Designed miniproteins, single chains. Designs and how they scored, part 28

Each design is a single chain, and the fold is of that chain. pLDDT is the mean over its residues in the fold that is shown.

## One batch from the design tools (miniprotein)

Design m1017
Fold by ESMFold2-Fast:
Structure m1017 (fold): chain A 60 residues (1-60)
Amino acid sequence: MDKEIEEVEEKIREIEEKLKKLAEGDPSDFEIQLDIGVLDVALAVYRVVKRILEKKKEEA
């Protein structure tokens, strides 16, 4: 379970870095705004998965 949590944390870090790079682009570009939205949803999903894994580890 620790390894799975570390892998999810790495995915979160990668998505946050991609979002940071996209945020430096043209804010009026619809494609950039769409990509930001997609990555923000993916980030939220990984954060939920991390919380579930951490809770299971605490209850084990």
Scores: mean pLDDT 79

Design m1018
Fold by ESMFold2-Fast:
Structure m1018 (fold): chain A 64 residues (1-64)
Amino acid sequence: MEKIENMSRNTLQRLALAAGAAGKASEEERDKVANDELSLEQIRELAAKASEEQQANAEKLEAG
C-alpha cells in the first residue's frame, strides 16, 4: 500500500474524487481536482480525507 506522501498525482486525484463522492470534499474542490487545478499539497490533503473515510466505511461494513 502506497503512502499518500508517496502516491502519484493521478492516484491522489482518484482518492480526492472518492472523498467528494463520500461528501468529504465540496463541489468546488471536486471540480478543481477533475480539472487538475490544485497543487500537489492540496490534492494530498483531499486524498488523506478520502483514505480516512474509506477506511472508516470498510470497518463499518465488516463490523455491521
Scores: mean pLDDT 63

Design m1019
Fold by ESMFold2-Fast:
Structure m1019 (fold): chain A 78 residues (1-78)
Amino acid sequence: EVEEAVREVQADPEALRRAREAQIESVERAREAGILTEEQAERLKELIRRAEEAALAGDAEEVERLDREIQRIVEEAR
């Protein structure tokens, strides 16, 4: 069920890429809505791209580190 779906996503690099691209689109929409500054949005997009590279390389530790940085910036966005 859910476990099977997670395994399929992990085996499919295109699914991983689409997930990261969706996050980038969300950041851009938040910038357009005035929730994020241009600087915050650009930094978030850079971190998301780095997380995609790390995920494709199988570097789970780096993905976790970058995700934590992304979360921190989102929390500071006020």
Scores: mean pLDDT 72

Design m1020
Fold by ESMFold2-Fast:
Structure m1020 (fold): chain A 76 residues (1-76)
Amino acid sequence: KRKELEGEIAEAFVRMEIALANLLAKQGKYDEAIELYKKAIERVKEMAEQGVIDPETAERLIKELEENLKKLESLK
């Protein structure tokens, strides 16, 4: 199904953004990492509203992103 494929691709992009943000954080670029996490959270919320990803997947991704964002903000 197109919707299922779009969801898998969307999740893959979010996972890639998490990996990039983690690499930036390891380089001490916390502001850039924080900005990427905030943008990723907003994108996941929008994709869930559009039905591109299922609510359970969106909730899991948002929780993961918010936990990482909180950790980075504590280091800033």
Scores: mean pLDDT 77

Design m1021
Fold by ESMFold2-Fast:
Structure m1021 (fold): chain A 80 residues (1-80)
Amino acid sequence: LLREASRYVDKAIEYAKKGDSESAIKYAKKAAELARKVGTPLAQQAADAAEMAASKAKQGDLELAISLLEHARRLLEEGE
């Protein structure tokens, strides 16, 4: 789950950098869902960051979405 959540965060970052907000939102939401299922405090913080990133991407703020996804990735790495 933790590694799978990290993979979806990486996909969300990739699509956000390409300007594909729809795919970035999709993968950020999947990452958040998987991180929630891990249940650790760091994974829950990563899920919150990924959900906020999806919200920012939906608003057109891909730059902030990428920063939040990079933060989520770091939290998931710390949780391994």
Scores: mean pLDDT 83

Design m1022
Fold by ESMFold2-Fast:
Structure m1022 (fold): chain A 113 residues (1-113)
Amino acid sequence: SETDYLLAAIDRIESLSLEELEELKPSFEKALNSDSPELRVLAYVGLGELYRKQGDYDKAIEYYEKALEIGKDLPPAVRAKIYERLGEVYEEMGDLEKAEEYRKKALELDPNL
C-alpha cells in the first residue's frame, strides 16, 4: 500500500548515516520540485533527518514541519511518524514539554507507535 511504502521509505531515510544523507542532499532538494506530494514529503523528511544529525535542530524542525504541511492528506500513520521525529528533535534540544506534546500527537494518530 501507499502507507506501507511511505513508512518503509521514512524508516530507510532515518537509518541512513550522516555521510549517506549528505550525499543524497542534492536529490532531496531536487525532489522538492516534484508534483508528487509523497516524494516532496520524503524529501523534507530526508532534509530534516540530515539537519538533525548535523545538530542543526532549528532547520530539522523547519523541514519536518514542511513535511506535515504538504502531507495533510497523507495517511495518519505517516503523519504520526513525522510527529514522532519532531518529538525526538525537541527531546535532543532539551525541550521536554514540546517533545511530550509531539509524542502525544503521534500516538493520537497511530496508537501502535
Scores: mean pLDDT 87

Design m1023
Fold by ESMFold2-Fast:
Structure m1023 (fold): chain A 71 residues (1-71)
Amino acid sequence: SPEQAEQVARFRAALAGLRAHVAANPDADKALLLAGVDRGLGEVDRLPLPEAVRAELRAELDALRAEIEAL
C-alpha cells in the first residue's frame, strides 16, 4: 500500500541518517548508538508490514550494529 511504502521509506531514511552519523563520529558513545539500533528493531516488529520486508529492515539494522561494534 502507499502508506506502507511511505513507512518503509521514512524508516530507511532514518536508518541512512544513523549510518551517516556513525561514519562521521568514530568516537561516538557506542552504548547509545546500540540502544538506538535496539529501539529501531523494536519499531520494525511493530510495523504492519509483510514479514519479508520486516526481515530486510532487521538485516539493515544488524549490519549497522556490526558497523557500530567496529568503531
Scores: mean pLDDT 83

Design m1024
Fold by ESMFold2-Fast:
Structure m1024 (fold): chain A 68 residues (1-68)
Amino acid sequence: MTFEAVDSEGNKLIIKAKELKVGEEVEVEVENPLTGEKYKVKAKVLSKDAEGKVVLEINGIKFTAKEI
């Protein structure tokens, strides 16, 4: 699955993960769309709503992610 994730400052990441389940910490591939930089990080899945929006925490920063 591929997600577009945005933090409270408006910073955008593209996230690739097999599955995001609430309460799990998963290793995901992130890409910065402005620089093209790719890296692997652990993301904590905090919540998922009925519309498919997911709240993730990466290195202490909360992102709102939507599947694209």
Scores: mean pLDDT 79

Design m1025
Fold by ESMFold2-Fast:
Structure m1025 (fold): chain A 55 residues (1-55)
Amino acid sequence: MSPEEVLAEAERLIREGRFEEADRLLLRYITQSNDDALAREMEARYREVVAEVEA
């Protein structure tokens, strides 16, 4: 999956209340991609979605 696809899937999982699956998906992709800049961008976006859904 592309980073955009991973983020979109993680957002869907978060909105559905499947936080553990979203965390697992994002972490797995970040560790496998070996791209620090991409990892930081994805983490920031993920945190924004979590904050929006939870708060």
Scores: mean pLDDT 75

Design m1027
Fold by ESMFold2-Fast:
Structure m1027 (fold): chain A 144 residues (1-144)
Amino acid sequence: SEREAIMREFGRRYAEVLDLPDSDPRRQAVVGRLLRELLLVADEKELEAYKLYELGVEYYKKGDYEKAIELYKKAIELDPNFALAWYNLGELYYELGKYEEALEYYKKAIELDPEFVLAWYNLGKLLEELGKYEEAEKYYELAR
């Protein structure tokens, strides 16, 4: 759907700027533009999921990983198709060294959005951390 396409584009663009500070003009431009499009097409549950997701990102930046996980999980309970929230759970679990859980969350993000290049790349990187070098190369090729 048009709504799903906008949600996927939001996820991909936001992931690219997630590591930038909130004051960075690149991050502000991406978030501001895509948020306006999202707010026009998202239903009530999708909007609530997005708000929980954004709050989770704030806690993640503060180093409160337990609260960030709780909020991301609540976001996916409201919108199970929220590929970006699945991806960020993968990123967070990867940072915590919980590679098996990170693997499952990245795979779910790719299942929901096969064009999510960063999810393919980070799944490859995670497979390297697990010593699965041949599998990692295949996922890196798909990320290109």
Scores: mean pLDDT 79

Design m1028
Fold by ESMFold2-Fast:
Structure m1028 (fold): chain A 82 residues (1-82)
Amino acid sequence: ESLERLLEEPLRLLEEARRLAEEGRLEEAVRVAEEALRRAEEALELAKRTLPPSKLGVFEELVRRAREVLEEIRRRREEAEA
């Protein structure tokens, strides 16, 4: 369907990962953040096949944000285990 929907699932998963991290469920938060990154990368690959390069910025930004969230949660998990 609409390309807008490709952004919805990764964003929903990123919010879920942040909620799990807030609850102290860091191992689950990492798994959900990894899934969010995977979905964001899939969305970018599909966008590359269907959109001109000038319209890829939002998908590239989504992948960058997903990586940042995953790294943040991984750092928090490492600090909590120390």
Scores: mean pLDDT 81

Design m1029
Fold by ESMFold2-Fast:
Structure m1029 (fold): chain A 145 residues (1-145)
Amino acid sequence: SMEEFLEEVKEAEKTGDPYAVLAVVYGYLERHPLSPEELAELAIRALEEGLYVAAYVLTLELIRKLLGEEFKKWEEKFLTPEQVLEIYKLMEKAGKGDKEAQKKLLERSIEGIEWALENNESLSEEQRELLERLLKALKEAVEKL
């Protein structure tokens, strides 16, 4: 269930091991393939529960689904090998309750969404509204940190 998933994520984030969070999130998504709308709702729910590492991963997977083939251009800008190493370090600190690391991780999600909205003209109006809804939730979460 979604509630069991959120409890597993909470325990994984507490370890400060980013691979534990990735295993829980991707294991869930493999067993429960989600639509873009369901991914956005789950990411917003993770933000509301203070599960910022899971929220980052779910936001990344939403961007991947919505951009399709254009995701390679997004990846070249936001997921260089050096950036991936920095993201894993932020995930470790964020999971352990470092508010500055939590804020920086969410700010990376915000920048990724804003770039997608500005640079992908193939997004439907419904896909844009979905990204804007998640963007609003991310910005509100950052303001509370």
Scores: mean pLDDT 90

Design m1030
Fold by ESMFold2-Fast:
Parts: structure tokens; C-alpha cells; sequence
Structure m1030 (fold): chain A 45 residues (1-45)
């Protein structure tokens, strides 16, 4: 079972591995913190 904190750290680590262009595409104009939170919540479900 993955906790929300673990999922959030995983998403942050994954973003750090990606190139800037891919990170911009994933945010789609949303703040970074909101995108990380949304993806982390999906990993927990």
C-alpha cells in the first residue's frame, strides 16, 4: 500500500528525471504543485 506522501515523492522524482519540455506538457499551464498533487492522488487510488 502506497501512502500519499510516498506517491507524492515518487511523482516528484519522476518529474526530476524528465526533460523540461515534457514537464511543461504535463503541467498544461497548471502550477507544478497542483499537477504533482493530482498525479499523487491517482497513484494512491
Amino acid sequence: HMTYEEARRYVESDFARRREAVKRALTEGKPYSIVVDELARELVE
Scores: mean pLDDT 70

Design m1031
Fold by ESMFold2-Fast:
Structure m1031 (fold): chain A 53 residues (1-53)
Amino acid sequence: KKELQLQLEVEEGVKLIAESVMKLTNTPQEEVEKKLKEMDERIEELRRKVEEA
């Protein structure tokens, strides 16, 4: 249960870092949206598992 909460916090942190890196590297908007979607799906799955646990 606590491990899932920590994983959720880690994934949220990774998303913030990825957003910053993509802005610095001038990544195309389409790629940014695609990557953020993938990260949001992972975060959503973890949130569901945390709530179910």
Scores: mean pLDDT 77

Design m1032
Fold by ESMFold2-Fast:
Structure m1032 (fold): chain A 110 residues (1-110)
Amino acid sequence: MPPESKALPVSELDDMSLEERIEAIRENFLEFVETAAKRYNASEEALEIARETVERITEVLRENPYDLEGIRAIIEEGLSRLPEELRAIAQAVFDAFLQYVRYAQAVEKA
């Protein structure tokens, strides 16, 4: 069996504080980025750009947890700094993360 992703179940986010949920999302995103970087033999420079993008997303989430436009702007800036060959893959990873964040936010509002 392929190794299971250490992704946190969204249902567990309901019992966490806002800060704990943001940190869990950050950790999951960093894991996705590192996994993708290894799979596609990304440079350390590209990986660092992706990590910086994650940190900026989490800062926006801490200030405005529902600021999806701010998160999208940070993702677009991060993607623009990556080599063209990695942009499509990085975009897929960021899209998955954004969907995960949106789902967690919807559960909290429900």
Scores: mean pLDDT 68

Design m1033
Fold by ESMFold2-Fast:
Structure m1033 (fold): chain A 95 residues (1-95)
Amino acid sequence: SRALELAEESVELAKEALKKAKEGDITGAIGHLLRIIGLQFELEQDKSIPKEEKELALKAIDLSIKASMYALQGKFEEAEKLIKEAEKLIEELKK
């Protein structure tokens, strides 16, 4: 589904933001965070997605945004935890 695609892309972008932040590439990490915010906007504007799928995907994207923000703060363990929580929501979205 489109909701699943956007949620999965958000998690991959959050993983890349964490990687860039760990490397000291703050500009690169911010770039990935901004792309995740773009995915959130795209999902919110899509009227064709069922409400339950949309709510679950938005929760996964919100966790991806929070993970990327924690990565930018140097809170890497918190970022990794939120990425894992987002991945669990994606597995629920696949059912």
Scores: mean pLDDT 89

Design m1034
Fold by ESMFold2-Fast:
Structure m1034 (fold): chain A 86 residues (1-86)
Amino acid sequence: MYAKKAEEYMKKAIEYAKKAMKAAEEGDAEKAKEYAEKALEYAEEALEAAKKAEEAGDKKGALEAELHAGVGAVAAGVAAALAKKT
């Protein structure tokens, strides 16, 4: 069930992006970077789930997984930007 896997990874990417933002607000550059890296890892896992859905021929599941992967990638990108500025 690829759409659900992508959604789970998207939620993890957002969770770590929020942690990176909090660490950046606290001035902890090392934690901000660490959490941003985790957010990026989960965003990549969400994208991999979308690719597996395409491989399986599940067109609807692939579109849903791609949407979840996209949201995760945006969250991870914001976290990475914040960590770089800290």
Scores: mean pLDDT 77

Design m1035
Fold by ESMFold2-Fast:
Structure m1035 (fold): chain A 90 residues (1-90)
Amino acid sequence: DEVEENLKEVDKLADEALEEAAKELGLSPEEVEELLKIRKDIQEQKLSVDDLSPETVQKILEFGRVYQELFDERVQELIDRRLAERARRE
């Protein structure tokens, strides 16, 4: 199933983007885990952004931005590759 295979590849790209974002920002695995937990708690409405320090908010936003940029680049490369493969098949 092409859809399942593509979803599996996207999930792998997400993990790779996460590791690269952490390296670019000099974050330890523990710091990444803490930031991800805070983001999840905010998304699930268990924590308000107003309850966080400005420094923590800045770190979450910067980590999210770098991660999204890296993830989007990797996903676009996958899309371009798949489109090229389809265009070559007659």
Scores: mean pLDDT 77

Design m1036
Fold by ESMFold2-Fast:
Structure m1036 (fold): chain A 55 residues (1-55)
Amino acid sequence: GPAANGAAGAAAAGAAGADREGQLKGYHSVTEAGNRGWDSGASARAGGEAGRAAA
């Protein structure tokens, strides 16, 4: 029904928020894992910065 359109909008907004929060939590988890040789979080952040500069 029509309520589905409102729910879809709310879900999209929620997904964006969750993505941001997940990125911060991932950084903390990767900081500990980084000591073992994995640094995916820092690599993702560096890639994001390059993308922003290019945009």
Scores: mean pLDDT 49

Design m1037
Fold by ESMFold2-Fast:
Structure m1037 (fold): chain A 74 residues (1-74)
Amino acid sequence: SAPLPSLEAARALLRLFNENDVITREQLKAALPDLSDEEIDRLLELAGSTGGKVDPAKLMGVVIDAVGAEIAPS
């Protein structure tokens, strides 16, 4: 099963969402230091990044979807 993000990482992401209208790759790396570059790139890809920037709402949706996939009935 995919690992859930830590509460500390979730809090860092919420701060980014509240402070920024657009999130950059560097800000994601700073907020999620436990994730590899490849994992950060996957999140950006899933959120539809443009030029290494992503909409906080889209990124939030990707994170929620990833967590929900673990408990979705199949």
Scores: mean pLDDT 69

Design m1038
Fold by ESMFold2-Fast:
Structure m1038 (fold): chain A 64 residues (1-64)
Amino acid sequence: SNKDEILRLIGEILRIIGEIFDLEYTLATDDSLSDAQRAALQAQIAALQARRDALMAQLNSIPS
């Protein structure tokens, strides 16, 4: 059974989605951020989005 692997991947994907939302919220609401801090947060969001997409592809490849 692939149940435990599916649940692990879903948990990791949901965690990453939450982190992306938190970072995007910070970028949208925190007007005190420097240009360097904004660039760093944007880079972190891009990295998390890439990881999310890779995990979603992995999840979709698991036979049910």
Scores: mean pLDDT 88

Design m1039
Fold by ESMFold2-Fast:
Structure m1039 (fold): chain A 96 residues (1-96)
Amino acid sequence: TVSGLSLEEAKEELERVAEELAEEYEKKGYFELAEAIREVKEAALASGDPLRMLGTILALAVLKSILDTSEKPEEELVKEAVEFLKKLAEKIRKEA
């Protein structure tokens, strides 16, 4: 599913998307979510795999779309998002 995307382009896009999203949620007071986003970013970057990086970008985009369905996402939904990202980071580290 990676069409023409170089490793360097994947790294730059992942860093940009993850930091923008983490800063957005940190400004909203969702500090644990911001930390989980940065953790999965670091795991994907450390993998050296552009497919893992792209997969992480897509996961973050889907997560943002779900959370943005309301002005104030339910606390439980934010907690589920944090747990999902932490599990994703752990899985990436184990499979790298």
Scores: mean pLDDT 79

Design m1040
Fold by ESMFold2-Fast:
Structure m1040 (fold): chain A 89 residues (1-89)
Amino acid sequence: SEAFERVMAYLRNHPLRLEILLVLYRAGEPLSVDEITAALGGKASRATVRRALSEMERDALVEEVERGRYQLSDFTLELLGGDLDALLS
């Protein structure tokens, strides 16, 4: 679908955001900015992670469910879930 192709192009152009998406998918529960930053193992600063999450929320890929806690949107899970399973296998 066009939505799938647009999201995949976005993730190809933003490799850190793909890593954040995979962290959230593995967790299966809302994570704080600090928990996401720790899971990335030094690949990005807290400020960079927070900025990426803000952009991903604007693009409806993630949602803030509680102050400072993020999860994948239902839209993202429906669109990419099968491909994410393949990437994590």
Scores: mean pLDDT 84

Design m1041
Fold by ESMFold2-Fast:
Structure m1041 (fold): chain A 72 residues (1-72)
Amino acid sequence: SMAAENAALRAEAERLIAEGERALQAGDYDTAVALFREAARVAAKAPGAEELVREAQGNVTLARLMRESAAA
């Protein structure tokens, strides 16, 4: 069903966000950026998941800023 497909996409996006956060905590900024970008892509496929898309995009921005700060 569309509802089950939507729920699966949301769960996958949330899983990818959690993995990105773990990579970020480990200082693996490139992996974190890649995971958060994938989370935003997956969330964008789910109707009504605009908040998850925004969260994932915000996390991409945060991970990029942390990478730049660590490199400076």
Scores: mean pLDDT 88

Design m1042
Fold by ESMFold2-Fast:
Formats: C-alpha cells, structure tokens, sequence
Structure m1042 (fold): chain A 83 residues (1-83)
C-alpha cells in the first residue's frame, strides 16, 4: 500500500509531541536523519496491528521498520537497510 508521505510525517510529529509514539533502538534518530531523503513510503500488513513500513529514498535505497499498535501506543521497531 502506498502511504501519503506528508500525512505520515504529520502523524509522526504529532505522535512524538503527544508521547503516543514509542521507538525501539535508534529509530527516532535514524528516521530524522533519513526523513529529508525519503521519496516514497509503502506499508504491508504483516499481522493484525502490525505493519512493515518501507521508506524509499530519492537515490533508490530502501529502509524498513515494523510498526505495531500496542493499546493506545504506536511502536516502531529499529530502522533497517534493505540493500
């Protein structure tokens, strides 16, 4: 599924500000560093309440992170290069 990038970024900023988003490992720092280079975002549902997000940069590199819904929290796993 193609993800609206502007909406995703607004949701990320709002989730951080409201303390509704939780990050594992170095996701927050890695994502903020990657953010200006992101050209496209896609998501694939892995299980109920769990998605794999893929971030594609302008140079064609890809990165992924798992997003899990945990009650009222949105939890991102570590950001991983896909090659």
Amino acid sequence: MTVDQARFFRAMDAGIASNAYRFQGSFQADFQALRPRIAAITATQLAPGQWQYTFTTHDGRRYSATMTRDGNFTVFGPLQPLG
Scores: mean pLDDT 86

Design m1043
Fold by ESMFold2-Fast:
Formats: sequence, C-alpha cells, structure tokens
Structure m1043 (fold): chain A 59 residues (1-59)
Amino acid sequence: GEEELKALAEKYGVSVNEVKGAKTLLEAGFSDEVVIDYLVKNGGLSREQAEALVEELKK
C-alpha cells in the first residue's frame, strides 16, 4: 500500500515516486535488471541497494 511504499522510500533514501516507478515496472512485467537500472539511474541508489529494494517490492 501507500504507507509501505513511503516506508521503503525513507529506508532507502529515495522519493516515494521512485519506489512507485519501480513497483509499476515490476507490475508491467519488466525484469529485475531493468528495475535495478531505473533505481540506480533515477534514485541514485547503488546496485546493491537497488537489488535489496526490488526484492522487498516483490514480497
């Protein structure tokens, strides 16, 4: 839900919009690699942080 996405945004130091974008890409059937690249490029996350966030979004 919205509160979960906000909590993830605060945990990873990104905006709620970046987390929503990542979730939208996963729901649209994009690969983990595409979503990780999105978070690194737009959210300023390391690959390791982006991988961890993607794993949390898939739970």
Scores: mean pLDDT 83

Design m1044
Fold by ESMFold2-Fast:
Structure m1044 (fold): chain A 67 residues (1-67)
Amino acid sequence: MSEEEKKEALEKAREIAEKLGVDPKRAESAARHALETSGKSVEEALEAAEYAAKGDDKAALRILLSR
């Protein structure tokens, strides 16, 4: 995954959080973890960020920990 793709994913995660009325830093952190630590795709990282933003920590964690 390129650094540009990662940056774009983090920005999209922030936008998702802002639209949902939650802390953009929280969504960005979840997406970063998915991309950098869990090796997930951009789409999976954004899905994890959306679940985390909505407070569905179980769904977010499932994506981050799945292989």
Scores: mean pLDDT 73

Design m1045
Fold by ESMFold2-Fast:
Structure m1045 (fold): chain A 60 residues (1-60)
Amino acid sequence: MSLEELLEEVAEAFGKGDLERARELAAEIQRHYAEELEALLAKTPPDPLAQLASLFIPRA
């Protein structure tokens, strides 16, 4: 599964109110795509799907 697919699934889970599924998908992104996620968040403006996924991962 690609980062794009995982980001889309987090958005869908959040839209359905399935916060547990959103957290599971965000954990997969953090394990396998941490650098790519940070790159999307470092863009100006930040990627909105990456920002949503980051809400389910502790961040400073």
Scores: mean pLDDT 77

Design m1046
Fold by ESMFold2-Fast:
Structure m1046 (fold): chain A 85 residues (1-85)
Amino acid sequence: VVEKAAKYLKEAAELTKDDPELQKLVNRIAVGVIAAKKANDYESIEKLTELLEKAVQALKEGNVDEAKRYFEEASKLADEIIKKY
């Protein structure tokens, strides 16, 4: 679970390097993954990983608007995790 999250975070960071707004969302998601890992909240890590996978897939297909929606959804979940822990 954690290894899959790290893989998609790395891919997301590389794919969004030229987009400061998407990079901000990816960085926030990374903080959320770290917080969930420290709390042993594997359900939240799995949900974040699923959203990251969908966002990365959308970027690879050239659908930036769809990818942004998935990153925003994941970032919102990350904020909830950070606030909780």
Scores: mean pLDDT 82

Design m1047
Fold by ESMFold2-Fast:
Structure m1047 (fold): chain A 95 residues (1-95)
Amino acid sequence: MSELEKALDEAIKILEQMKERGEFTDEDIERVKEALEKAYNLAPESLKERFKKDMEIILKDLERAKGLSPEEVKRVAEDLISTLRAIKLEYERLK
């Protein structure tokens, strides 16, 4: 696994933990942000523009989710996990 793939896997793992608890804490959001920023810095230039936009959307969705019901939190987490898995797949296809 590349360092980029490891950083994305770390963000996914944190989101899965948040989904299981049915809540987003400020500490979890900060950890996801740190993992995503690490992934962004490691990303190839061709991927960085899309990843930056996806990261901004992910972070906004996490902030909005702090006031949501456990059911809505789980839905948001599933959507975000799917987005990160898609980014990881795109990276793997780029060699």
Scores: mean pLDDT 80

Design m1048
Fold by ESMFold2-Fast:
Structure m1048 (fold): chain A 68 residues (1-68)
Amino acid sequence: SKLEEEAKRLIEELKEKLKQSEDPRKATVLAVLAAELDFLLKYFPEDKERIREAMKLAKEVLKEVEEE
């Protein structure tokens, strides 16, 4: 589904930022968000609302890390 593809893309974006982060606190937050999204896709793929909420939070954190 489009939602699943978007969530997987977001996980990869979080992992990419994680590799570039020299701040252990930022790295931890990015790792936790990537793990949470992966967990939801694996165990609760039908819970579209929960996946959307997790994606929204991940997008907000990515925006803050990028200083947009």
Scores: mean pLDDT 82

Design m1049
Fold by ESMFold2-Fast:
Structure m1049 (fold): chain A 95 residues (1-95)
Amino acid sequence: MEEIKKELKKEVEELKKIAEENGLGKEAEEFEKYLEEVLKILSEEEAKELLKTVKKILENIKNSKEKDKKKLAILIGSSLGVLLIHLSVLKQVEK
């Protein structure tokens, strides 16, 4: 579990740097704060699925070959939005 959380934090730090470089630093900071709250309640299986999702998003961003700065920012912002929804669902399923 701790190893999964450490790897997840590493992947999220990389995503945050990419977001900050593309003018989405505030959105990335909001995501990181929400992630810290949700990580307190995640099972090992839920943490593994979240890690898999974050890794896939990072892979898609790195492989996008998008040259337009605005389109790249939309891709990153949309990806952060999907992750926020994922975290919201994980927080709700504790009922």
Scores: mean pLDDT 78

Design m1050
Fold by ESMFold2-Fast:
Structure m1050 (fold): chain A 64 residues (1-64)
Amino acid sequence: SIEELKERLRELAIELFRAIEAGDVEAAMAKHAEMLKVVKELKKLGVSSEEIAAIIREAAAEVA
């Protein structure tokens, strides 16, 4: 579902930002690639770029 994909995006973004904070470049690259696949699927399902950006910003705030 769209809601499951949004939650997956949030989880991946949190993992990405934690990997960046830890200096784990390989993990960050892997999570970024997975996140881009989920973003592409959400856009295909009609989720706006603004809503996707909001999910990513909220994830960044949680890690900071």
Scores: mean pLDDT 87

Design m1051
Fold by ESMFold2-Fast:
Structure m1051 (fold): chain A 62 residues (1-62)
Amino acid sequence: LAAEGERLRAEGERAAAEGRYAEAFDLYSQASVLFGQAGDHAAAEAAARKAAEARRLWEQQQ
């Protein structure tokens, strides 16, 4: 769970760096869920904040 969460978070960071904010939102959201299931609430919260930021940036691209 935690390792899968880290992989998705890293993919989300790459997507966000490339301006693919819709994909980054999905990846960060999935990472947050997996970190929460692993009991890493700090990592889950951090990923959720990154997802919210990606969503805001994606909405601004519309």
Scores: mean pLDDT 82

